# Ledger of designs, part 49: designed miniproteins, single chains, continued (2)

Each design is a single chain, and the fold is of that chain. pLDDT is the mean over its residues in the fold that is shown.

## One batch from the design tools (miniprotein)

Design m5782
Fold by ESMFold2-Fast:
Structure m5782 (fold): chain A 65 residues (1-65)
Amino acid sequence: MLSEEEKEELKKKLEESKNFEKTKKALENIPEEKKEIYLEIELEIELSLDRMKAAIDRLIAERKA
């Protein structure tokens, strides 16, 4: 599970992202007990997507050079 420091950093990123409203709406339909777990999974996915995007951009740049 994510540390409290990582949760706080990612929470700030989510608040700034266009996806925040979509995530907030999805969470409204989830029981309170499961909201924390859902949020942690969502944050892990967003982090993984950011890393994947950076890796893809790097590889594309290398292949175009």
Scores: mean pLDDT 67

Design m5784
Fold by ESMFold2-Fast:
Structure m5784 (fold): chain A 55 residues (1-55)
Amino acid sequence: SEEAFLEGVEEAVRYYLEQGRWDEARSLVDTALRFLSPEQAEKLRARYEELVAEA
């Protein structure tokens, strides 16, 4: 499902940011946005902003 996909992307992004792999985190988000509905894409963008602020 899109929800499971979104959760997996969020987990991977968090992992990349914790490792200092900012370029990989951003590339993953940019790629994932292409496969999400507009609603889920908005959720991913908001969550990415939160994760970056925490990193």
Scores: mean pLDDT 82

Design m5785
Fold by ESMFold2-Fast:
Structure m5785 (fold): chain A 55 residues (1-55)
Amino acid sequence: ELEELKKKMIELLKKVRGISDEEAEEAVDALLEEWKELGVDFEKVKKAVEEEYKK
């Protein structure tokens, strides 16, 4: 369910950086692909993103 995580990360980037939806999507997509290759713990990433998104 990376789709939900991706959507939340896009919204966070849009709010924090004030960039367009398209730019945020590109940045998030690149980050998720990089993290997937590195075997990052997505469950921990998801929790951190969700906590920050709710604030």
Scores: mean pLDDT 74

Design m5786
Fold by ESMFold2-Fast:
Structure m5786 (fold): chain A 115 residues (1-115)
Amino acid sequence: MITLTGSGGGTFPEGGSVTLTYKYTGPLPMVISWYRQAPGEPKVFVAEITSAGIKDYAPEVEGRATISYDPEKKTAYLNLSNLKKEDTATYFGRAIVIGLPTEVAEGAGVQVTVV
């Protein structure tokens, strides 16, 4: 079973930057992604990286976001620069491990507040 532990949340100034991390346990995930949920809004996609190194970003964060992971440290990273008040949300890391069965794990969430 895979688990995710997130960190790097807090309160940040508009125009600043944040690096969110999550550590995973178990085998290397096929896909590692980040989602966010702003107060009163649905959970939306932010960014993903595959085990092959293919990256995808939501239009709202494109040019401001960088996603990466270090398989040796079992850690994934999301960096957001030039923070906007609309970046205020709870951020969730998700990992997918393809197998029998395919496993999907999501972390408890990391709060980011932009002031």
Scores: mean pLDDT 81

Design m5787
Fold by ESMFold2-Fast:
Structure m5787 (fold): chain A 81 residues (1-81)
Amino acid sequence: MSMLEQVQELRDQTLAAMEGASQAAIVAVGEATRERLRELGLPEELVEAMDRAIAAMRGMSAEEARLLMAMTLQEIVEILG
């Protein structure tokens, strides 16, 4: 499986895990997703983009946090593809 395919699957799993989740659960899912992206060998700049998104999510509503995570993961997929 290519890195792009693995990141796309991880994105889909992350978005599903955040559905109906609390803000704290969304942050925890984001942190787990970031660690998996690092393990997949993503460039550190993309991992840092995830870190910034997760930090911003801590000050957001659950809906805003879900949207930011979805947008961040989509941007990463677009950069890799």
Scores: mean pLDDT 84

Design m5788
Fold by ESMFold2-Fast:
Structure m5788 (fold): chain A 67 residues (1-67)
Amino acid sequence: SDEELLEEIERLVEEAVRAAREGRYEEASKLMQKAKELATKLSEELKPKAERMLDEADREIVRIVTE
């Protein structure tokens, strides 16, 4: 379901941010790619919610890497 898919995306972005904080940038990148791929499978109504979540995680990872 879209709800379960959104939950998995949330879990993946949380793991990606954690991996980035631990200096595991390759793993963080792979987790973000997986989350973005799953987001393409969401209904049009939920895509904006997933996109916002992904954008927030991308900004956090950039902050971690650049500081």
Scores: mean pLDDT 84

Design m5789
Fold by ESMFold2-Fast:
Structure m5789 (fold): chain A 56 residues (1-56)
Amino acid sequence: SEADKLIEKAKTMGFKNIPSKEEAELLLKAGYKSIADPRTVEMAKRALEGKKKLEE
């Protein structure tokens, strides 16, 4: 799926917080059906980091 590809790209780029399938699917729902852009991966990572800071 497109979400799986987004997660794979995040791992390849060495991101610490790899986006979950749910976060990746939310980005795809927002219009990022083509995840060739590394910016999409970065946005997912930032969303995850924001949530973790609130949960602390």
Scores: mean pLDDT 60

Design m5790
Fold by ESMFold2-Fast:
Structure m5790 (fold): chain A 58 residues (1-58)
Amino acid sequence: GIKAVAVKDQAPRSPDDLVVFKGDELEILEVVDENRVLVRTLAGGDEGYVEKDALEEI
């Protein structure tokens, strides 16, 4: 899959949102819309939604 890194902290705004911190390494599983992606953390394997602007592709 596409690897990405979080460029800012994200607090969840819905139950389906993932908590991420700046520097977290992630894999993009699905692009849901223009603002949201489904990701999996590389360290823990946790899955959830993240704002697309919080990520930078590696």
Scores: mean pLDDT 80

Design m5791
Fold by ESMFold2-Fast:
Structure m5791 (fold): chain A 55 residues (1-55)
Amino acid sequence: MDEILASLDEKSKKKVLAAIYLAQGDEEKAIKVAGEEVVEEIRRMAAAGREAALA
């Protein structure tokens, strides 16, 4: 059984929580919950998705 894959799913939960805080404008809370790396990843995804939607 892939225990590493199960651990990765936990990161997805943190990303969802961080995304909610970012949507509310609470960057500090997002960073505290998921860390700066995850917050930066969310921002990059949002920017890329927005550019793709405009294309």
Scores: mean pLDDT 69

Design m5792
Fold by ESMFold2-Fast:
Structure m5792 (fold): chain A 93 residues (1-93)
Amino acid sequence: EEQLKKARELIVKGLRALADGNYEEAVKYFEEALKLAPDSPLRAFAYTLMADAYLRLGKYEEALSYAQKALEVDPDNPIAKRILEEAKKKLEE
């Protein structure tokens, strides 16, 4: 499907933005990818990447929310679990 191909391209752009420290830009790419392919196998991955970007931005409530969404789709995701615990720890400080 063409939408799924475009969503994958947006995930790649978001990953590059994350690597470059452009966390707000990365979130926008992942949001656009989810809009194009909301029910795709990319959903849990996109939520996990958004959670990571928000954690790096110091937006701990958003990081927690997206890590929870990732775990609703993929309960065994070790990266999402790690982000969830780190965000919780920051919110308890």
Scores: mean pLDDT 85

Design m5793
Fold by ESMFold2-Fast:
Structure m5793 (fold): chain A 100 residues (1-100)
Amino acid sequence: AAEEARELTREARRAALAGDYEAALEAAERALELDPENVAALLLRAEAHRALGDYEAAREDYERALAIAGEDNPALLRQLARVYEDAGDRELAARYLALA
């Protein structure tokens, strides 16, 4: 399971780097079926959702990743701020950016 989840996470990362966010979503979703707390897979699914305009799904995955990795993770706080900014919530975006 862990080895398969790692391979799917690698596939999702390559797809995201190529700008293929639909393929990144599919691979990240399959990785999370095998390892639901895989932070890397959560972050890749969140990034793909944000790129595709699904800001609510992206927010959920970044918040879950933050809960697993630690509430004071500056990189995750900045990504959460970006999601709120893209969704038009400038006040929450500024608050999360200030915490990072």
Scores: mean pLDDT 82

Design m5794
Fold by ESMFold2-Fast:
Structure m5794 (fold): chain A 59 residues (1-59)
Amino acid sequence: MEELEKEQKRFDALKKENIDITKRILEFQGKSEEEIQATIDKLNKMYDSLKKERIEKLK
């Protein structure tokens, strides 16, 4: 099944939305742009790693 392609697109869309929300929250907390970006980058890496591991197991 080609569900993998659909899931990846959904993930990308959700990722962008989540990042935007997180950025606003961190700004409200008074974090610097650098800290906000670092946090977002870490989240992106974690999501990518988790996705890879789960997809690997699903295969």
Scores: mean pLDDT 74

Design m5795
Fold by ESMFold2-Fast:
Order: C-alpha cells, then sequence, then structure tokens
Structure m5795 (fold): chain A 120 residues (1-120)
C-alpha cells in the first residue's frame, strides 16, 4: 500500500507529490514538523504550498520548498542567524533528497520528524 503522511495539509501534499514522482506502489513517505509557534507553523505551510503551486512537476523544487519552509520555521521559533538558517536549509534538503534516493532504491518507507526546538 502506497502511503503519504504529513503533519499538516501542505506537508501531506508534499509527501503525496514525492510519491507521485517516484511511481513506486509500495512506498511510504512521512514528513512531520513539531513546533509550539503558530508563526513558525504558518511559515512552513506557506513556503511548502508556494513550492507545490509553482512547481508541481519539479520534485527538486518541491524538496527545496519543504527544506526552506522547515528552516524558516526554525528561524522564526529559534531566532536563527542567516548562517544557521542556510546550514539547516541545506541539511534538511540533503536529508529529504536522501529519503527520495532510498525509496527509489527499493526501501519501502522513509520518514523524518523535524523538531523546531531542542528535545527534552
Amino acid sequence: ERRAEGSSPALQRAAEAILDHLDVPGATVRISVETDSPEARAAVEKLVQEALDRHPEDLDAIIDGVAKGIAEGARIELNLTEEEFKALYEAVRDLLRGMVDALRAGVPEAGATFYLRPLP
């Protein structure tokens, strides 16, 4: 069974778009963001939605949009510097690309949860 799971409407659409691009019937994708900030949550939703609306057929653009959204959410909640934002953006993008590569290689499930605050 092919499953897409996102912690929000835009992340759900992003997970669905990733599966659609992969065309693998048994794959599962999960993308979750945990934040206490409504402003951070809104920034993630906006940037992911904008990437999906502008580039629905460009998987790399969708991945970049998700990574940018998550990094901007963290920037808002954690008051990150521009250097920290760029490093997080690149790290999240590389992680999401790695998940896609794993699914293409036949791994049945890939998922990530992003905590926009230190874990207890």
Scores: mean pLDDT 83

Design m5796
Fold by ESMFold2-Fast:
Structure m5796 (fold): chain A 57 residues (1-57)
Amino acid sequence: SALEEFLKTADEAEIRLLIEVAVRVGRLSYREAAEVLGLPQSTVRRLYREILARRAA
């Protein structure tokens, strides 16, 4: 899919943006976001926490 091709070349900042949109706007769980993005659930959780920490700081 176009998303899978994009993710092969996407940098970490682009991946974080996709995770933020999926979780905050799409209201997906970490599991659902992990399934959509083809990432480990632990990676989704880590990157989303990094987003929240940067916005809170």
Scores: mean pLDDT 73

Design m5797
Fold by ESMFold2-Fast:
Structure m5797 (fold): chain A 61 residues (1-61)
Amino acid sequence: MALSDEELIERLLKLAEEAVKKHPNGAEFAKQVLEVLKDRYPDNKEAIERAEKIYEEAQKK
């Protein structure tokens, strides 16, 4: 199924949140999602801020 850019971003953010909760390497995955969003969607501040928040929460564990 072809996903829109908005659906792709939402899926990536949800995957990062789940990875942080369930996997010891979740922080690295969250960092990769953040970098992809900064590279491909630099003007989407909401998505970048959400990814930064997920990565910060991963680092607190």
Scores: mean pLDDT 78

Design m5798
Fold by ESMFold2-Fast:
Structure m5798 (fold): chain A 76 residues (1-76)
Amino acid sequence: MKEAEELKKQALEYVYKGGDALMKGDTKSAADHYYQASEYYRKAAELASSDPELKEELLKKSDQYQSAGDYLLQGA
């Protein structure tokens, strides 16, 4: 579980980097950072297989940031 917590922290760092890129008007960098956040949440979910509730939460966050990246790349 400690490894899953570290991956969650890395995902959150990419969320903050995405927000910073958006503040600077760099939507492509923001999308890239949100895709990285999505990937780290997915990896954390894989390690959380012994905790179904946590795994579901992490997979939902992965999906949310994947969608955010897709939205930004569509220019919407």
Scores: mean pLDDT 82

Design m5799
Fold by ESMFold2-Fast:
Structure m5799 (fold): chain A 106 residues (1-106)
Amino acid sequence: METLERLEKALQEHSDIPPYLISAYHLTVLKYLGKATPEELEKLEDLEKNKLTPEQIKIIEESAKKITELLKQKKENIDDKEKSLELVKEITDVEIETIERLSELK
């Protein structure tokens, strides 16, 4: 899958990004989707309080909001294969941009 290959390349090029930044991003997406467990919410709160800068939190929240909106659109268009594939590409582009932006602030 070309989209997955692009994401893997971005992760490889920015492999020096701290793992907790990627974790915070994923946990924030789960929170906005309403799918985070209590343990995941507690882990996110700990990261925001003890490890993340205000600038990193802002980038993560902006990106998580975009991803959440795109995931909602994908769910609404589940029967539209072409639109679903387009949304997957947009989701991947947002994730790559997030990795790049967070890598600049490490």
Scores: mean pLDDT 78

Design m5800
Fold by ESMFold2-Fast:
Structure m5800 (fold): chain A 76 residues (1-76)
Amino acid sequence: LKKEIEKLAEEGDELFQKAVEAKEAGDKKKALEYLEKAKEVAERLAKLAEEAGDEETAEGAKKQVESIEKVKKEIE
């Protein structure tokens, strides 16, 4: 479980960073694709962290979902 949480956290951060870079480059299609993937990973991370009792990681993942939705709204 802990290794899975670590993998999801790294994957989510990487996808979100790629989404921001794509948005800044003007590639809105790629930005939205990365944001959608980052959101799915962050939601799974939040659920697994809650199940593991890692409240800090769960809260961080939930805030990441909020950040992703905010960036998606800016692109739309």
Scores: mean pLDDT 80

Design m5801
Fold by ESMFold2-Fast:
Structure m5801 (fold): chain A 65 residues (1-65)
Amino acid sequence: SEIEEEKRKLILKGIGLKLRGIGLLLDAELLEKQGAPKEEVEKLREEAERLIKEGEELLKKADAL
């Protein structure tokens, strides 16, 4: 059904966004350990939080279907 296809798309996109966000958190930790400027580390963490939040909202939408 179209509902099952839409749910699947939302789940895959949601998971994808959360994984990208986690990747940025790992990059931020690595850069911080390498002595990167605090501003660069903070920008990566902010972008990661945004992606994770967007992914969670998509997963919530999928659960509502």
Scores: mean pLDDT 90

Design m5802
Fold by ESMFold2-Fast:
Structure m5802 (fold): chain A 55 residues (1-55)
Amino acid sequence: MKEEKEKELKELVIEGAKKQGADDELAEAIADSVLEATKDLDLAIEQVKKAIKES
């Protein structure tokens, strides 16, 4: 469902941002920006998962 996918995307972006050295506040801000810009949650989730696995 949309809300569950938004939560999954936010968690993945926060995880990725923290791996790049972002603190909790910056990671949340990045995740919120990604959610605002994203109109295809499934595609965004898959892209973030791929980036995390390949980094």
Scores: mean pLDDT 76

Design m5803
Fold by ESMFold2-Fast:
Structure m5803 (fold): chain A 60 residues (1-60)
Amino acid sequence: MFTFKVKFDSKEKAEKAAKIVKERYPDTEAKVEGNTVILKSNGSLSRAIAAALDAIGEGV
């Protein structure tokens, strides 16, 4: 299992990003700790999810 964290400018953006992960990758756990989203996954999905979170945080 892999654990990755993605940091955002605000808790609000982190919560929005975690919601996106839940919608697109329901088998992956996404937890919000302040302005950081912690992702837990069994492998290569973690990288794709981290990239998606980074993109959504940058884009909004």
Scores: mean pLDDT 71

Design m5804
Fold by ESMFold2-Fast:
Structure m5804 (fold): chain A 71 residues (1-71)
Amino acid sequence: SATLQAIIAELERLLSQTTDPEVKKALEEAIEALRAGDIEAAIEALRRALSLTTDPELKRTLENIIKALEL
């Protein structure tokens, strides 16, 4: 869907701006899961990224993406 492709593009943008290797890994796992159509695995990976990051902007963006995927 157009919405799913937009979410993947946003996560790829966040990945390019992230320097923390553990957060990068979680974002990469989320992108891979979304491309595979595994929404549950993607949500798990995004929740992991959310727990690992201290960046308030990244936290808000990840929370919004998780909410969009849970609809």
Scores: mean pLDDT 87

Design m5805
Fold by ESMFold2-Fast:
Structure m5805 (fold): chain A 66 residues (1-66)
Amino acid sequence: AAREEAALHLVKGTNALMEGNYEEAVKHFERALELYPENRAAWQILAEAYEKLGDTEKAEEYRKKA
């Protein structure tokens, strides 16, 4: 199901984030939100990943969606 697939992408994104691979983390979190956009926690985590990349403008935009 879409929610289950989104959850798998959240796990993969979190693993990438912990490894310092912020570009990979962003890709997984964006895919998770394409599948299940109502997940407010995923919007917050995506914002944090963009902040780690130095993209403060995108971080603020996605934080507002959480």
Scores: mean pLDDT 82

Design m5806
Fold by ESMFold2-Fast:
Structure m5806 (fold): chain A 89 residues (1-89)
Amino acid sequence: VEHARAAVEAAAAGRVEEAALHLGRATLELSLEQARELVAAAAELAGKDVDPSRFKTRRSAAIAVMILAKELSPAQLVELARRAIELLE
């Protein structure tokens, strides 16, 4: 949960690249099913149509979350990071 909390902090400070990296690390702490849920949330926020079921590994899901996160505003990044915290709790 430390990486998801660090992502909230970085996003609030406008550090998009750092927030995306922390979100990728947080995604690796999730189950594959939860990681797919986070990909779906990131895609929805980014306005992208992405099928989360295509991600067969936590690593591929983490990479997708990082790529999508870089397209988000700081406010959307905070929302995504809070969702990661909820999934990790």
Scores: mean pLDDT 83

Design m5807
Fold by ESMFold2-Fast:
Structure m5807 (fold): chain A 64 residues (1-64)
Amino acid sequence: VGEESDRLAEESHRRLTELDRKSKEFRELALRGDESARTESDRYTEERDRLSRDTLDRLHRLSD
């Protein structure tokens, strides 16, 4: 149980960190005048939030 939840948490943390980094990167580009980067930043923010929610649900199930 612990090994599975630890592996899930580690994998999800790496993925969430990557998505958060890309969201911030594109947000900075949008602030510098890249209009297309605004849409990309929003997309990565949504993906990050969805993955975060899914990860919390999965971790909650593994703790039972």
Scores: mean pLDDT 78

Design m5808
Fold by ESMFold2-Fast:
Structure m5808 (fold): chain A 69 residues (1-69)
Amino acid sequence: LDRQIRLDAERAMLILRAAVAKLVAEKAGDRETAERLARLIDEIVAAPLTEEAIREAERRLRELLEEAE
């Protein structure tokens, strides 16, 4: 499997996870977390398709979800 295809799939899954987390936050009335997740999704979409960018986005998503606990 090509590394570019892997990175694209990882990015797509990361966006999906963030979108689901955003929906959950919106339904729970956590507007701040939902807004930060929306910004993260926009940044992931705009970022270059690199291993570094994907790992950075994963870390930021983890941090946001930890704060929401």
Scores: mean pLDDT 81

Design m5809
Fold by ESMFold2-Fast:
Structure m5809 (fold): chain A 82 residues (1-82)
Amino acid sequence: LSPEERRALSLRAIGLVLRIIGNYLDGDKEGAKADVQAIADLVRQHGNEAAAQRVYDAAPKAGEDPNGTSRVALQAAAEAEA
């Protein structure tokens, strides 16, 4: 990834994490799950399928454990940037 693409990926992942927390606070469990899946899709598109799979596996818990799922998603995005 170029430095510009890497920054864009980080900013998009942060934005999606904020939406996960927002949807959880609003009681929108499906929206929170969709945001986690969007991060997984983003990680997969950048060539780290193993990290993306960890995020997909965490998505069902986004409505119950937004902090845990956000942590997994951010870690996977960081691995995709490396």
Scores: mean pLDDT 74

Design m5810
Fold by ESMFold2-Fast:
Structure m5810 (fold): chain A 57 residues (1-57)
Amino acid sequence: SRVAVQMLMRMGGMSEEQAREAVRAYEEGDWERLREIAEKAGLTEEQLRAALEAAQM
């Protein structure tokens, strides 16, 4: 969702494209890709998942 993308951009310094890829990986259950995106953004996988879960509420 747009809210999730905006939240990831604010918390992780992610680009809009990186944030969209993170949302897609999360929705597809691609935890391997989500971990790689988190590492590139300087976040832990846990931090990225928590932000995505918060944005879905």
Scores: mean pLDDT 75

Design m5811
Fold by ESMFold2-Fast:
Structure m5811 (fold): chain A 92 residues (1-92)
Amino acid sequence: MEEEFEIEVLEALVEIYHAIGLIDEKRGNTEGVIETADLILKLVQRAEKEYSPEVAEAVRKAAIDALRDLQKRTKSPEAQKYIEEKIKELEK
């Protein structure tokens, strides 16, 4: 019950970061896209340290999905490569 609420809130935060990344991409702000990928990674790392394994796993899956979508939508090869490295860090 409490874990379900924590998952919903943290997944919503992943979606907010993803939306910010898409806004930065539309504006041509490649640095903003890269910074958004870092924020998503840090959220997963925080969930792993502060929350249950079940919550951390749900946040990690949401983060990987968001990062994959952002990678597919960005026109910057630099951002695509950076996001791929962050996804690899999350899949270990």
Scores: mean pLDDT 87

Design m5812
Fold by ESMFold2-Fast:
Structure m5812 (fold): chain A 61 residues (1-61)
Amino acid sequence: SMAFSVYSKLGTELFKQGKYDEAIEAYKEALKLDPNDAAVRNNLALALEKVGKYDEAIKEY
């Protein structure tokens, strides 16, 4: 959906800016729309690792 594309792109741009907590929120919103998107789940896991949430990151792989 268009909303999925907006959230996934927003998450990626926030991640590139080092805004990892904001990127996590954007990726989580994308996954509410498509919970099986492997690329967004991988990006969420990487952002969680950047903020030290390793236990949460493992669940997304």
Scores: mean pLDDT 83

Design m5813
Fold by ESMFold2-Fast:
Formats: sequence, C-alpha cells, structure tokens
Structure m5813 (fold): chain A 58 residues (1-58)
Amino acid sequence: MPEEIIEKAVEEVAKKFNISKEDARKALEGKGVPGIPAERLQEIRDYGAEVIKKLLEE
C-alpha cells in the first residue's frame, strides 16, 4: 500500500539524516519542516525518492 512504502522510506530517511520520523515524513510529503532549511529538505526528498524507487521494485 502507498502509505506502507512511505512509512519504510520515512524510517530510512530518518536514519540517513538523523532526524525524527515525523520530520522525515513531512519532508517526503512535500511539506515544509520548521527548523530544517530548504537545501536540506531537497537532500532529504532526493534520498527519499531513491528509497521509494527501490521499495517499489520487487
């Protein structure tokens, strides 16, 4: 299910960037996150996209 893919990506992003799962989830959903600069959000989203791509390929 799409939400399960997002949840797995949230875990991986949170570990990679050493941020909370809540912040990782917001970033991956295209939302702004207070305290995280736009440049870092772009890095998080780029990495998250790679993780989601891998998770979608069985």
Scores: mean pLDDT 77

Design m5814
Fold by ESMFold2-Fast:
Structure m5814 (fold): chain A 97 residues (1-97)
Amino acid sequence: MIKKGEEAQSKGDYETAIKYYEEAIAKDPKDAEAWNNLGVVYKNQRKYDKAIEYYEKAIALDPKYAKAWANLAEVYLEQGKEELAKEYAKKAEELEK
């Protein structure tokens, strides 16, 4: 499911990517990577509230998932929340060690 979602996303087919990631989550609701990837699709559509929700789910499932922290920092930066973005980016950097 994840690889097919990533392939659809690389082609800009966000609806198909969402469907595959939702299918992955339905089979394994604890798949932090699937939640993170769903967040990336919504971020690319500039649906930041949903992107934040899904990245937060990924972090709740795997608090050491540096990529999800980095993705949250990027969304907060795009929203103009510079201080919050800096805090989340620092957390991502600490987890990459």
Scores: mean pLDDT 83

Design m5815
Fold by ESMFold2-Fast:
Structure m5815 (fold): chain A 62 residues (1-62)
Amino acid sequence: MKEKEKEKKKKEFEDRILKTVDNGIAYLRQERGYSDEQIAQIRANGEKAAKENAELLVKEDE
């Protein structure tokens, strides 16, 4: 796969995963009453996981 195509797919996968993370965060705020600090930590972990998973998905799609 060309680098430009690989980067585009990686960003698309990251965006999709992050959207799922954001939906989960909204649920946790409403249902569990998580603090802003706890939500920030969950978001940071979600962003890291999204980047790592997007890289793996792009590699599998080759």
Scores: mean pLDDT 75

Design m5816
Fold by ESMFold2-Fast:
Structure m5816 (fold): chain A 65 residues (1-65)
Amino acid sequence: ADELARRLREAALAAGASEEAADLAGEGVRDGLEAGGDAEKILREIVERSEDPAVRAAAEAVLAE
């Protein structure tokens, strides 16, 4: 949970997201995993629903690993 949230946050920052957007994306992943969600499904939902292109690119990069 924490490792995936950290990786998404770092990838979002590297893609040019603000610290606020990167933190929110990381918190969303952590909350989803704590609720019993599947990591791949959570990342795919971020790719489909996020309006921030840097956050979408980060989720795609994490999915590709």
Scores: mean pLDDT 79

Design m5817
Fold by ESMFold2-Fast:
Structure m5817 (fold): chain A 83 residues (1-83)
Amino acid sequence: SREERRKASLISAANIRGVGAEAEYLIVERRARRRIEEAERRSKEDEEESRRRIEEARREVERARERAREERERARREAERAR
């Protein structure tokens, strides 16, 4: 039926958004990990700058994690409403 097709489309769209947010979180986490490692290697010569870069990377991961969490929760609510 048309209603069944609409429900399937809404659930699919919500799931795609959730997966996208999770993928973004993993990308940000991986990039931040590399930046932290690079900053730590430089710490002997530029301690303050390295600490600043590490803090920025951690804040970026925190924001991406929060966004992924919000998008996943939103996707779950939309999928549930569509069922």
Scores: mean pLDDT 80

Design m5818
Fold by ESMFold2-Fast:
Structure m5818 (fold): chain A 66 residues (1-66)
Amino acid sequence: GKEYTEEARRHAQEAIEAAKRGDLDKAVEHVNRGLEALKRAIKNGDVESAGEASRALTEALKAITE
C-alpha cells in the first residue's frame, strides 16, 4: 500500500543526499531500493501515490548524472 510509496520516496531522498556528498555507490544503492519499493506499491494497486515516488526517484537520478 501507501507504505511502499513512502519507502520509495525516503530512498530517493537518501540517494539525492548521497549524490550531493559525492557518494555515488550509496546513491545508486538507494535508487535501486526505492525502485523495488515503487514496484511493490504498483503491484499492490497504489498506482496514484506511486507517481509521487517515481518523480522523486527521477530527481535522484538527475542529481547523480548531472
Scores: mean pLDDT 78

Design m5819
Fold by ESMFold2-Fast:
Structure m5819 (fold): chain A 83 residues (1-83)
Amino acid sequence: SLLEEALEAAREADRLAEELAERIDELSEEQRKRLEEIVREAAEAVREALRLAEEGRLEEAARTLREGARRAAERLRELLESL
């Protein structure tokens, strides 16, 4: 289901965020700016999903969360690989 896919993507993003947290002191200024952008985009995806859910568009909300979480995981992985 879309919700199960969203939860799976969110767990992967959480795992990568924990790995990054262990190495937070290694971030350069440019890497910190990338992290800020990742957090901003993730927050925007959550806000859009909440808007869709309030409108009763639950499948679109779940899809938005799934895509947002997958994008966050991908960008966090790229950031970790740049360390």
Scores: mean pLDDT 85

